Designed miniproteins, single chains. Designs and how they scored, part 71

Each design is a single chain, and the fold is of that chain. pLDDT is the mean over its residues in the fold that is shown.

## One batch from the design tools (miniprotein)

Design m2626
Fold by ESMFold2-Fast:
Parts: structure tokens; sequence; C-alpha cells
Structure m2626 (fold): chain A 79 residues (1-79)
């Protein structure tokens, strides 16, 4: 399931880059459910990677950088 979590994390980052807030929220919820099933070490790894991907995606987004950065940080902290 680590592969599924990583695919969801990348999808979430892509949605943030596209400014698709609804899809980003949907993918964040799915990622949260998958993370609950992972061992602590693998979960921590995916959480750190997701946070890094979201911060990078927010910096490249077409909508307001500040708004998307805040959204990415909120989603990463919720994981």
Amino acid sequence: MEKEALELARGLAAAVRAGDVERAEELAERLEEVLKKLPDLKRAYVEVLTHALLLEAAGKAAPSEEELRALAEEIAKKL
C-alpha cells in the first residue's frame, strides 16, 4: 500500500499545481485513509514526501501562491 499512498501524494501535488481545490481535497482524504493502514515508519516517510511535493506544487501554481501554499500546508498537517 506504500505505492498507492505515493501515487495519491503525487496526484494531490498535481491537483494543487492545477489549482483544482476540489480534487486536491478528495485526494487528501483518500491519502489519509491509506496512511492509517501503513506502519509508522512508512507513514512518516509518505507524510514528509507529501509535504515536500505540496510545497513545491504550491510554488508553481497558477492561482495565488499564498492561497495554494496555505492550502498545501493545511493538507500536509492534517495527514
Scores: mean pLDDT 69

Design m2627
Fold by ESMFold2-Fast:
Structure m2627 (fold): chain A 63 residues (1-63)
Amino acid sequence: MDETMRLLILAGSYALEGNYEKAEEYLKKAVDLLREAGLEELARQVEEAFKRHLEAIEEERKK
């Protein structure tokens, strides 16, 4: 399995478990690999979508 795909799967899995620290760590690694591969647009979209999701969960946790 491609390393970038592996890291994205791990980030998503940790986010679903509520382990946001691990999710963010693996997301950062995946985004860095995408940028190194020249996939800047995809890296930006993945990072933005994930941050929006984490912010929504943080707001729910404050209720």
Scores: mean pLDDT 76

Design m2628
Fold by ESMFold2-Fast:
Structure m2628 (fold): chain A 56 residues (1-56)
Amino acid sequence: SMEEKRRRLAELQAEIRRLQTEYDEAVKNGDKEKAKELRERIQRLAAEATRLQSEL
């Protein structure tokens, strides 16, 4: 349903914000491997969020 898609989009947006905070901390701490993994995960979730937004 459209309501389920909106709920999933909100969940994705919240997760992306959380991961962005973790990414900033990883960069500050010089943890390049963790920063790379977080960036890749953020990109995947952002792509899913964009797809869901286009379906709304």
Scores: mean pLDDT 88

Design m2629
Fold by ESMFold2-Fast:
Parts: sequence; structure tokens; C-alpha cells
Structure m2629 (fold): chain A 79 residues (1-79)
Amino acid sequence: MDVAKDRQMQDLANEIRRLAEEDGVPDAGRLASRLYSRAMRGDTAGAQAVADELAARIRNPETAARVRALADQMVAIAA
């Protein structure tokens, strides 16, 4: 993975973690880290499953939609 893609993936994962933490998700950091690891390995199905779990735990629908969009970007970049 090149440095630019790695930086972009880290920035997306950090934004997802921040949004989930702000909404009060207790496992936000662990779930964001798992999403990052699965996306980085090209495990699209596993990454989507973690994104679904994160979105389900977020109470604000706009924040949940944003987290889903960011996760989809991570998967697209890693593909």
C-alpha cells in the first residue's frame, strides 16, 4: 500500500471513530480499528459487517449514514 492511500485510510478510520465516540458508542475505537484492518486486507464482506454493526449502534441517523459513507470509501480505496 502506498503512503498516500495508507494516510487516507487512517484519516477515514479516525473520522469514523470520532463520529461514533461523539454519539456515545462504547466500542467505537475497537470497531473502527477492526473496520480498518478488514478493509486493509481486502475483506470487503468483513468490513461491511463491521460498518453495519457501527451504524446500528449510532443513535443519530445522519451520523450513522455518514459512518456508512466513510466505510464505503475505505473499501473502495482498498479494492
Scores: mean pLDDT 82

Design m2630
Fold by ESMFold2-Fast:
Structure m2630 (fold): chain A 71 residues (1-71)
Amino acid sequence: MEELEKLSEKQQKVLEALYEAQKPLTAAELAKRLGLSQSTVSKHLAELEKKGLVGKVVDPETGKTLYYPIA
């Protein structure tokens, strides 16, 4: 997390969608918004978490993992 690395185009789109929503989103919701597969979005979310750019919580009402932007 101490290095500045340029985000890939798809990683940038995932972050932009989270900022536009102004609420936590599931990987499935991001996939629908971006026209990507849920597995592809999940991979990008994992890299963004590693970089400290997104966080996640489990929604206790639905059991779904919600993602939110940190930076």
Scores: mean pLDDT 76

Design m2631
Fold by ESMFold2-Fast:
Structure m2631 (fold): chain A 56 residues (1-56)
Amino acid sequence: KELDELIANKTPEEVYREYLKKHFDEDEIELFEKIRNAELTASDLQRYLERRKARE
């Protein structure tokens, strides 16, 4: 299937990164990258949640 072949040429990381850039801001993308690399700390998550609540 041509569409499946096109998707197969992109790594899951590339597809996910494109999706994130369309739908999320830069701060959110940074946190998601840390999650995928298993580098996310509790401090990073706490800061993100506080920042999100402040921006509401």
Scores: mean pLDDT 65

Design m2633
Fold by ESMFold2-Fast:
Structure m2633 (fold): chain A 91 residues (1-91)
Amino acid sequence: AEKELEELAERAKEALEKGDLATAAELGGEYLALKAEAAGVPEAARLLREAGRLYAEAIRAEEEGDEERARRLREEAERLGREAVEVVRAA
């Protein structure tokens, strides 16, 4: 877990330094998911991974000029993130 978290954090930092916000969002979701798994909340981990992937898709949609698709993907990602918070609180 520790080595995987460190590796993901380094990869996310590299993505941010390169301006690759979509990759950084996806890696951020994976990072939070591993922390949720380590805390014993695998359902939150699933939600956090999906939220990260949707944020990455939203960023790519914005880069393509599809603002409407980007908004919908961000809204869905935020909804999943809120669900993950509630799952953690219930655990």
Scores: mean pLDDT 86

Design m2634
Fold by ESMFold2-Fast:
Structure m2634 (fold): chain A 63 residues (1-63)
Amino acid sequence: SEAERLRREGILLEASGGVYLIGSAASRLNPEDSEKAKEYEKKAEEYEKRGKELFEEARRLEE
């Protein structure tokens, strides 16, 4: 179903966001990578937002 497809995509986006959060945390261990850490954090926020939007859309479709 379309709702199931959107949920799978949302899960993948959430997982990708998690990977970027780990990357940001690792980058913060090195002061030389502070800008990279900020970039990863921004990407994580973007993926989290998109994932949430897809879950909301899937929820509407299963109504």
Scores: mean pLDDT 81

Design m2635
Fold by ESMFold2-Fast:
Structure m2635 (fold): chain A 108 residues (1-108)
Amino acid sequence: SAMREEAERLFREGAEALKQGNIEEAARLYLEALRLRVEAEDWEGVRRLAGALVVLGSIAYSQGNIDLAVELYRAALAGLDRLAAAGKATPEDLALRAQIERLLEELE
């Protein structure tokens, strides 16, 4: 679908922004890709992006941007919750969700 193609493009642009050290641009692109993948019910794409958002959040935290780290972790959690609501959660998704909850507890 056009939404899946657009989400894939945004994800690739986000990965490129991350390579260039542009963390805020990578976050913007990944969050937009997440919205489109959820709308398209691309649950495998949502799962991959949740992992990417956790990595990006950890980078933001390491750079002292706690607000961005929290935003990215919450977005990853929301994506995994939508995937679970669709009946698509795996044990690995539940483990990642628990990891994200622990990361958020450390930041609050």
Scores: mean pLDDT 91

Design m2636
Fold by ESMFold2-Fast:
Structure m2636 (fold): chain A 80 residues (1-80)
Amino acid sequence: SEAERRRALAEIERDFAEKVGQALKEATSVDELRQRLEAIRDEAVARVKELFPDEPETIAAFEASLRRVQDAVVRSFEEE
């Protein structure tokens, strides 16, 4: 159902944010942070593809949004 997909998407977004926060706390270098963030994004994108298999534009928009968040997190880590 639409409501179930919306809840699952919100859960994916929440899980992504929690994992990004953990990576930011545990990473000891920018390279380690980037590697961890790439894995976290790949997992989130894979989950969204399962929810919206016939919606490539939705998947692309979600991936682009996650990339923007990751870029901001990396910049913040480097600025300290």
Scores: mean pLDDT 84

Design m2637
Fold by ESMFold2-Fast:
Structure m2637 (fold): chain A 78 residues (1-78)
Amino acid sequence: GALATGAPSAEEIRAQIDGLVKEIKEALKLPDPREAEIRVTNLLTALGLLTVASPDPEVRAEGLKKMKELQKEFEEKL
């Protein structure tokens, strides 16, 4: 590709997961509940795809745990 090709490292994937978690937590605090719902849903989908694509079982377990916690927060927001 135009950029470097290769499998992302576990550290890189963890950084991306942490970034998405921060964005989801911020989205949950948005003043417009409809905007919050749309943003959180999109970010949770992205987090799920990244977690499932992760080759490291520890990273997958961490991602799934974070997703479950964020899904609970999202359900409480609805």
Scores: mean pLDDT 76

Design m2638
Fold by ESMFold2-Fast:
Structure m2638 (fold): chain A 66 residues (1-66)
Amino acid sequence: GEKERAFVRLVADGLGVELSEEEIEELARALAEDLERGAALLRERLGLTASVATLVAAYENYLASY
């Protein structure tokens, strides 16, 4: 959904990485379906060194902070 898309954009912007709308939708959908799978895909696509567990925790904290 929009919250997943906003999170993907926030992470990419923080890294100075430009993503297409298609890439954002793919990553957002993966996060919505399975947080670990989505986090792993985000990690691979953006070249993140953070663990999957760290990215899942970051996303959950993002949702809780609103």
Scores: mean pLDDT 82

Design m2639
Fold by ESMFold2-Fast:
Structure m2639 (fold): chain A 66 residues (1-66)
Amino acid sequence: MTLVITSTASPEEFDAFVTELQADPDYTVSVSGPNTLTVTSTASVPRVIAFVLQLLGNPNYAVTIE
């Protein structure tokens, strides 16, 4: 599953978010723009759903599922 994540957060908050995702072995993170990430997941479907729901709860992040 591939997720495109766009952030309106501060650079510090965005860097912290990127670092946290890169620490998870089930996610492959590629920075595709100054505030845009492409994330490829090998995690289980329930785990990916939980992650997407958490992001949708944060007003600084938008998620597109491919």
Scores: mean pLDDT 78

Design m2640
Fold by ESMFold2-Fast:
Structure m2640 (fold): chain A 78 residues (1-78)
Amino acid sequence: ELEERRRAAAEFTDGVLDWIETELGRPPPEEVRKLLREAAEAFRNGDVEKAKSYAEKIRKIHPEAGEALLAVVDALEE
């Protein structure tokens, strides 16, 4: 169950990247793309603490995306 939740969190994070690209009509800044990829990888690896760290960094650059990822982290930590 936890493994499935982590995979879902990674898939959600990939969806956030696609969502931002769709809304902006262009790729988000390179630093945001890198952080989103690293967060998704951390979720897949089960490293929720690293995923949280990346989400907090994303929140400073793109608050809406970062807050969405932090909500996913909170759900996994429950």
Scores: mean pLDDT 75

Design m2641
Fold by ESMFold2-Fast:
Structure m2641 (fold): chain A 66 residues (1-66)
Amino acid sequence: MAQQIEQLLQQAAEALRRGDYESAVQLAAEAVRLLAQSQGKTLSDEEIAEQAERIARTLAAHLAAR
């Protein structure tokens, strides 16, 4: 669900604000998993990890740009 994915990304941003990068990546990975599932896509664990890292870095850059 889009709402659940949004909540997970919001929690990932909160983790980044606390300096908890590992939790942020983990939350982003769950968001990627749910998004793929909602779109009927099957992603490998490697693909999920890669996308989660990218999302976490994008969120961190967005927070830094404020």
Scores: mean pLDDT 79

Design m2642
Fold by ESMFold2-Fast:
Structure m2642 (fold): chain A 64 residues (1-64)
Amino acid sequence: MEIEDKILDVLKERGELTQSELAELLGLSRSTVSYHLDGLEQRGLVERDPRTGRYRLTDLGKKL
């Protein structure tokens, strides 16, 4: 959960980021970030904009 918490914190502070931007900021591989983003999306905490490819917090994600 530590990596997921960091993703949520970064998205809360910066708004919208791509998978590659998150990987660079967190010092993780794109595959590792993708795995955790998929888990967060399944939990309804983040969503992806299909037009831009950017991830953002849902209303639920902003509370956590």
Scores: mean pLDDT 83

Design m2643
Fold by ESMFold2-Fast:
Structure m2643 (fold): chain A 73 residues (1-73)
Amino acid sequence: MSEEELEAEVAEGMALISLGVAYTVLKKAGKEEEARRLRERYLPRIEEAARAGDTEGVLALGREALEEADRIL
């Protein structure tokens, strides 16, 4: 595995953790429908960016998911 591939995989893991945190926070706040829509919006985008090796894009998507969850709360 190349260093670039490893970095992309680590970034994907971090972004998925961020999305998972955003999802859980919204769900605990009683906003289950918003949590589901957030996951449906960001999960495929994170996966696509990770496949493209776009480490910065993957990390940005994770951050955007957390920021959107904060706006919904």
Scores: mean pLDDT 82

Design m2644
Fold by ESMFold2-Fast:
Structure m2644 (fold): chain A 66 residues (1-66)
Amino acid sequence: MELTPEEEKAREAILKKLKEKGYLTRDDMVKLAQELGVSERTVLRAADVLIEEGKIKYEDGKFVLA
């Protein structure tokens, strides 16, 4: 799938945070967007790509490693 440079940066940051913390909530995604200087939409689009790749999944309101 095509990723913008901002979405690719968000994708790497999501995977790093999940390896460190084990899960991310929507509030964690908002904070991550603020830390990266990108929109929440950019972070959520990167998360959708990671789900389609089978690298993460969404369960009980949380993103986790697949």
Scores: mean pLDDT 81

Design m2645
Fold by ESMFold2-Fast:
Structure m2645 (fold): chain A 64 residues (1-64)
Amino acid sequence: MKVTYVVSNKEVDLATISEKLKEVNAQDGDVYTEHELGLTGKPQKTWFRYTFEDYEFVSKEEIK
């Protein structure tokens, strides 16, 4: 099971993130920013860490 992380302060489409992680062949333990994945979205008040397992969204955690 490959666990990958995406860090973003933008509201991003989860399906688009999943697609981009597949495109970059993301590996277990990899961390990407929305900028590295070329994602666009509306800015949010805080940063979030999105956790994906085998390219499927699992959880979202606020970064303080």
Scores: mean pLDDT 80

Design m2646
Fold by ESMFold2-Fast:
Structure m2646 (fold): chain A 68 residues (1-68)
Amino acid sequence: MEADEAIARLDELAKRAEEAGLPQYAKFIQKTAERARKLVKEGKLTPEQVRLLADAIERELDRLIAEA
C-alpha cells in the first residue's frame, strides 16, 4: 500500500517533467517507476527506498525547471 503511493508520486513527477518540456527526463522517470513496481513486487525494494528515489528525482526536476 505505501509502495503504491511512492510509485504514484514517480508517475506524477514524470507527467510534470513532460509538461515542463523535458520529454527525455519524463521517459527516464517512467522507466524508473516501471522498474520500482517490479522490484517492490519481488520484495527487492522497500517503500522507503522508492520514497527516497522520488525525493531525489523531484529535487533534480526542480533544478532543471529553474534553469529553463
Scores: mean pLDDT 81

Design m2647
Fold by ESMFold2-Fast:
Structure m2647 (fold): chain A 78 residues (1-78)
Amino acid sequence: DELVEKGRELAREGTAEAQYEAGELYLKASDLSEGEKRIENLRLALEFYAKAHRLGHEEARAKAMEASVRLTEEELAS
């Protein structure tokens, strides 16, 4: 999981942009995963987008909402 590993590295930087990029990588990893693995990656994407939003990233709120909707749909399907 190169995307997941890169996401962890970016998350350690602690900046709004790095948190947002981590969210993007976990969202992409969710598209490449199925079942519980997809749900885990969607939860991580939501978490990092929420962190980016709190740090002032302008695009992060919309992405957090998108990840939240996709997570709810996936959990209802499982």
Scores: mean pLDDT 81

Design m2648
Fold by ESMFold2-Fast:
Structure m2648 (fold): chain A 79 residues (1-79)
Amino acid sequence: NARSYLGKAEVLFKEGKYEEAVKYYEQAIKLDPNLAEAYFNLGKVYKKLGKTEEAKRYFQKAIELDPDLEEAKVALEEL
């Protein structure tokens, strides 16, 4: 399920395997397009990869899905 892919992506992100984490986060949002947490974390991964425009899009999507997600708003301001 989407939560399983999210969990795998978080483990990969913590291990510094950013490209692999992206693939698992993408699978999570494919199964659950409203999973704001996945979009926020995908934004963080793209920021780590130096892909600022992609990071911005994902942070904006996370805020759109969950306007109370303060961490995504702060992350967007730092771009």
Scores: mean pLDDT 86

Design m2649
Fold by ESMFold2-Fast:
Structure m2649 (fold): chain A 108 residues (1-108)
Amino acid sequence: ALTVTVSGPTSVAEGGTATLTGTTSQAVGQSVAWYRVRPDGTVEGLIGAASQAGGGVGARFSGSGSGTTYTLTISGVRPEDTAVYYNAATLGDGPAVFGPGLPLTVLP
């Protein structure tokens, strides 16, 4: 079975850079997407997501990685970036597997 995890900081200073690392138990190529759930419950696609309800996160977000390790980098962090961040991966024609979620708080 495919296992997906996420790790990174739980807090970041406003204007700083946060890097979140996702890992998969098997190589998935480029079949990785990043999402966030804001405190109000709004779900936003960030990288590679098919749905981007409430989107517009812009060029501050970048994805990288291959094989079993993938990163989401958030540059110029803003207060609205306070959210729970999720990665999701798909292996072949299987269902998307989501990581456990990483809460990130932006500090003043």
Scores: mean pLDDT 77

Design m2650
Fold by ESMFold2-Fast:
Structure m2650 (fold): chain A 78 residues (1-78)
Amino acid sequence: NREQVDREVELVGIAMKAAIEASNEAEKKYPDATNEQKLKAFIDALGAALVSAEQAPPDKREEAARKNFKEAADKTLK
């Protein structure tokens, strides 16, 4: 059980880091989006990043999280 909790904490950390790093790029790409639209996109994209990090090999988790965060945010902000 502890190993599962530690893994979940790691995955959340990876997804949060990806979200923070992508935040400024999302603001530049969608300057006309409202704060509410940006927040919704951020939350939806964070979920996608978490799933992608969990499914990726350990050495690819950050890359997968960043890629899927950006793709999910783009889809929501269309």
Scores: mean pLDDT 75

Design m2651
Fold by ESMFold2-Fast:
Structure m2651 (fold): chain A 66 residues (1-66)
Amino acid sequence: SEKKEEEEKKKEELEKLAKEAVEYALKAAEDEEKYKKKLEELIKKVEKIDEEMGGGVRAVAEEILK
């Protein structure tokens, strides 16, 4: 069984990365060239930890950038 402490750390990391990705998506909407690379790195980090949440964050970022 996974320890609750490790699960809580992963959840906190996911929430933090997802929030940062959304913030960088908003910044990339204003200056795509400057922030696009960091946004992509954040989305990939979320996808690596939780593929479903990463997909959701990517979809939100794509909507912000349209």
Scores: mean pLDDT 79

Design m2652
Fold by ESMFold2-Fast:
Structure m2652 (fold): chain A 65 residues (1-65)
Amino acid sequence: LEKLPAILNRADLDGDGVVTREELEKVLKELGLKVDVDEIMKLADEDGDGVIDYEEFKKLLEKIK
C-alpha cells in the first residue's frame, strides 16, 4: 500500500495546494484506509473550517502509514 504520490494527486483536486474535508474523505475511502476523517481533521485543521494545507496532508499520510 502507501501510494503516497497517487494520494497527493487525488487530494489536490483543485490544484490550489489545499485539501478539503470532502476530498480527504474521498481519497481515504478509495484507498480503503480505515481512518476516521474527523480524527484527521482534528489533527490538521486548527480552525475547524474543514480545510487542510497540502503539506499538512502529506504529514498526516506519513503518520498513518
Scores: mean pLDDT 63

Design m2653
Fold by ESMFold2-Fast:
Structure m2653 (fold): chain A 72 residues (1-72)
Amino acid sequence: MRDKFFERSQRSHKGGEEFTNYLNLTNEFNKMYKEDKEKAINKLNSLSPEERKKLINKMNDATNRYKKLSTP
């Protein structure tokens, strides 16, 4: 049988899950930037303006979803 606690946890932590995904994405990039600024900058420069915009939009979308779920 499915655990009621598990189902409840998934429902109540939807905002937390999206926020965690946002943090992981942001933290991975920040970690890369801190460890190798040149590599991080080169990766950003290798992205087309559309790809860069898509990445930023994805991060903003995750933030907005978290904000929407967490805002009273």
Scores: mean pLDDT 58

Design m2654
Fold by ESMFold2-Fast:
Structure m2654 (fold): chain A 92 residues (1-92)
Amino acid sequence: SRVEEVAETFIRDVEGLTELLERGELSPEEVEQAAEQVVASAKQLLSLGELSPELRRRLAEALKRLAEVLRKRGAPEELVEELLELAEELLE
């Protein structure tokens, strides 16, 4: 489905962003902005339709990994917690 294609692209984008954040090349403002955009995009994706169990697990894993790196880079805790909550909802 189109939703699953969008989800696969989003997972790859989240993984790529996590790698960039781990390299420490982003400013604190860029880190915060990136976190906000991922939260918004994840919520939009979930509004488009149901994901397969496999895609839900992969997305949850990607979001958890991103949240850990964002916390280490000083992103607002509220944004980190939103990503972790979205990941937990995906595994239900």
Scores: mean pLDDT 83

Design m2655
Fold by ESMFold2-Fast:
Order: sequence, then C-alpha cells, then structure tokens
Structure m2655 (fold): chain A 120 residues (1-120)
Amino acid sequence: MPELTESGGGTVAVGGSLTLSGKSSVPISDALVVSWTARPPGGPERFVAAIGSGGKSIYSPRVAGRFTISKDEANNTAYLNMSNLQAEDTAVYYVSAVFKSDESGGLTGATGKGVEVTVT
C-alpha cells in the first residue's frame, strides 16, 4: 500500500513561515490528487489545500494567498509552504493522496500520521 511520511512541523511565531513535506513511498505522479487538511485544537478537521495530477491547485479561503501547495515528482514529495502564520493556523496537519490502482476503477488512499504546528 502507498505510504505518506510527513515532516516539518513545530512551533513558530505569528507572522513566521514553515514548510511541511509529505514523502510518498510510490510515484507521486500516480496521485490523482494530493491534499492537506488541518485539525485545530478542539475543532473538526478542515480543508487546507489540494493539487491535482495536472498541477492545478485549490485553497481554502482561510489560507489563500498565504499558503502554497506543490509537488516534486522527481523526489516523490508534496509540500505545503506556509507564510504569514496566524494563531488560528495552530493545528495537526495531515497530507493525503488518492492513487490510481492498476485494477479497473480501483482507487487507493493514503494519509500521513499528522504533524503538529503551533503558532504563538
């Protein structure tokens, strides 16, 4: 099964920047979509950003203009570059991907374990 390994979390000051990464165990070029979600303290998981197989990205209005999602197909890694961080961005961040199976109509999902981001 495909696996996503996350890194880059930590504590950062308001107005600071941080880059999260998610390395895929399989070619990230096989991903139909890669997405980032965030679960704030005491709140539900919420959408942050997604990038499709064609490289088109979509962002939550909460992060549009501050965050950038990208993928490096040569290194099988997805990135979330976070700038101008706000206290409300404090959350556990999850990378997820949907891969095309070699079986007709089959899809396989993978989700990272989560990385903690604290903005103070």
Scores: mean pLDDT 85

Design m2656
Fold by ESMFold2-Fast:
Structure m2656 (fold): chain A 72 residues (1-72)
Amino acid sequence: SLREQLARYTEIATDLSLPLEERAKAIAQLAKIARDSPDPEVAAEALRALQEAVTLLGPEAIPAVVKAVSES
């Protein structure tokens, strides 16, 4: 389900043990869910997860996140 995808990508995006590229891809998927979700509650949860994940990545990861979002 969309909620299961949201939970999975949130876990990946906030997992500090994973490579930056994998976390950036998960962030791109969260952005897609926030943009495309017909459920406003799911979209709002995706936006909150995005905010947290981006904060955890730090500024050096911004190019990878921009690339992943552009390719989604």
Scores: mean pLDDT 79

Design m2657
Fold by ESMFold2-Fast:
Structure m2657 (fold): chain A 59 residues (1-59)
Amino acid sequence: AAARRAARQAAIEAFNAGLDDETVLEKSVEAMQAAGADPETARKIAEEVLARLRERSAL
């Protein structure tokens, strides 16, 4: 639960800064790992967060 919050926060910051999707994913994974998440789980959640951000932006 807490890891997903950290991922969203990092992803939103990177996305709003106009960074590349790859960088958004990397920052989200790093934030979740810092929060104690497993690397595999962090990667999966980061991808879900990025997909949601793209939907919100009506891409």
Scores: mean pLDDT 75

Design m2658
Fold by ESMFold2-Fast:
Structure m2658 (fold): chain A 68 residues (1-68)
Amino acid sequence: MVSEEEMREIAERVAREAVERGWPLSEAVKRAIEEAEKLAGKPLSEEEKERLKRLVFEEYTRASQEAV
């Protein structure tokens, strides 16, 4: 399974890219889940998806505040 550290790294990277490219939060969440599933080699559980969504939301908000 993808570790908490790997999920955080994915969330940070994908959220920043999404903000830089002008993608909505929904796209960032979708891409983060896709990357995490690729690393895991299997679909994420609903609990894992919910955790990743929260991390992406937090990092997306942070990246949006840093974008000037």
Scores: mean pLDDT 79

Design m2659
Fold by ESMFold2-Fast:
Structure m2659 (fold): chain A 66 residues (1-66)
Amino acid sequence: DALTEKIIEALEQGNFKEAEEILMNAVKEGKVSAVDVENIYRALKEKGFEKQGLLLASKALSLLLK
């Protein structure tokens, strides 16, 4: 989806901060559920961003479980 594609693009550019801002803003806006975070992590892992994906997922889930 468009959100996942933007996150992947930011990571491919080496811009972890932009990827984090994209995901965290979507979480804060109520556009992302825990299931969506799992799907995003899985997509990032498939693209070779497993470590970045794990860190982003942990941050997003911490906000959602607050």
Scores: mean pLDDT 85

Design m2660
Fold by ESMFold2-Fast:
Structure m2660 (fold): chain A 88 residues (1-88)
Amino acid sequence: AAEYFHKGVKLFEEKKYEEAKEYFEKAIELDPEFALAWYGLGLVLYKLKKYEEAKEYFEKALELDPDFEGAKENLKKVLKELGKLEEA
């Protein structure tokens, strides 16, 4: 899981969002409770402007780790894009 996650992060930093998505999906396939990998998927989908899917993955990261500050902040950004800022 960690190896695929690390590759996903590098690809995300290189703005290779579809490739980053593939590696985060592989990390989750190996460890479905890896909150950070769900967060990584949310970030990728946010960059791809797939806000509804990004919301679902940030919510999943928060379900696994309720104190995950990065997921909370990015969920607020997604909800703003969806016109639901007051629900954040």
Scores: mean pLDDT 81

Design m2661
Fold by ESMFold2-Fast:
Structure m2661 (fold): chain A 75 residues (1-75)
Amino acid sequence: DPEKLFNEGIEAYKKGDYEKAVKLFEEAAKQFEDTDPERAALAYYLISKAYKKLGDEEKANEWYKRAQELAERAS
């Protein structure tokens, strides 16, 4: 259930468990990508934000670009 994974990712992010949030958002995004690409793009954006919180600016930038590219393809 990608919606459940996404919501669990949000809860992990809110409590500061950014590594767990990344894993949950990645699993949610994989399942959303074909059926709800806007939700997948949002998950990629949240992965980017989580990596920024972890101090990994390189990964944050990479996931942000992926989010933008997917959102543009979904439009």
Scores: mean pLDDT 84

Design m2662
Fold by ESMFold2-Fast:
Structure m2662 (fold): chain A 57 residues (1-57)
Amino acid sequence: SEEAARLAREAGRVARERGDEEGARKAEQLSTRGMASGDDELAIRAAREGLEVAREG
């Protein structure tokens, strides 16, 4: 949960710093979906996927 939130914030921050607001939204959406599952493993996986999306656009 905390790890997933940290990764999600990092993904959003990186995307926004690059001017990719849509990438930031995608990262936030994936993280919210993961956290809503109540499964920390799923939440962390979703947050990592959000980071990859933020990096690629």
Scores: mean pLDDT 68

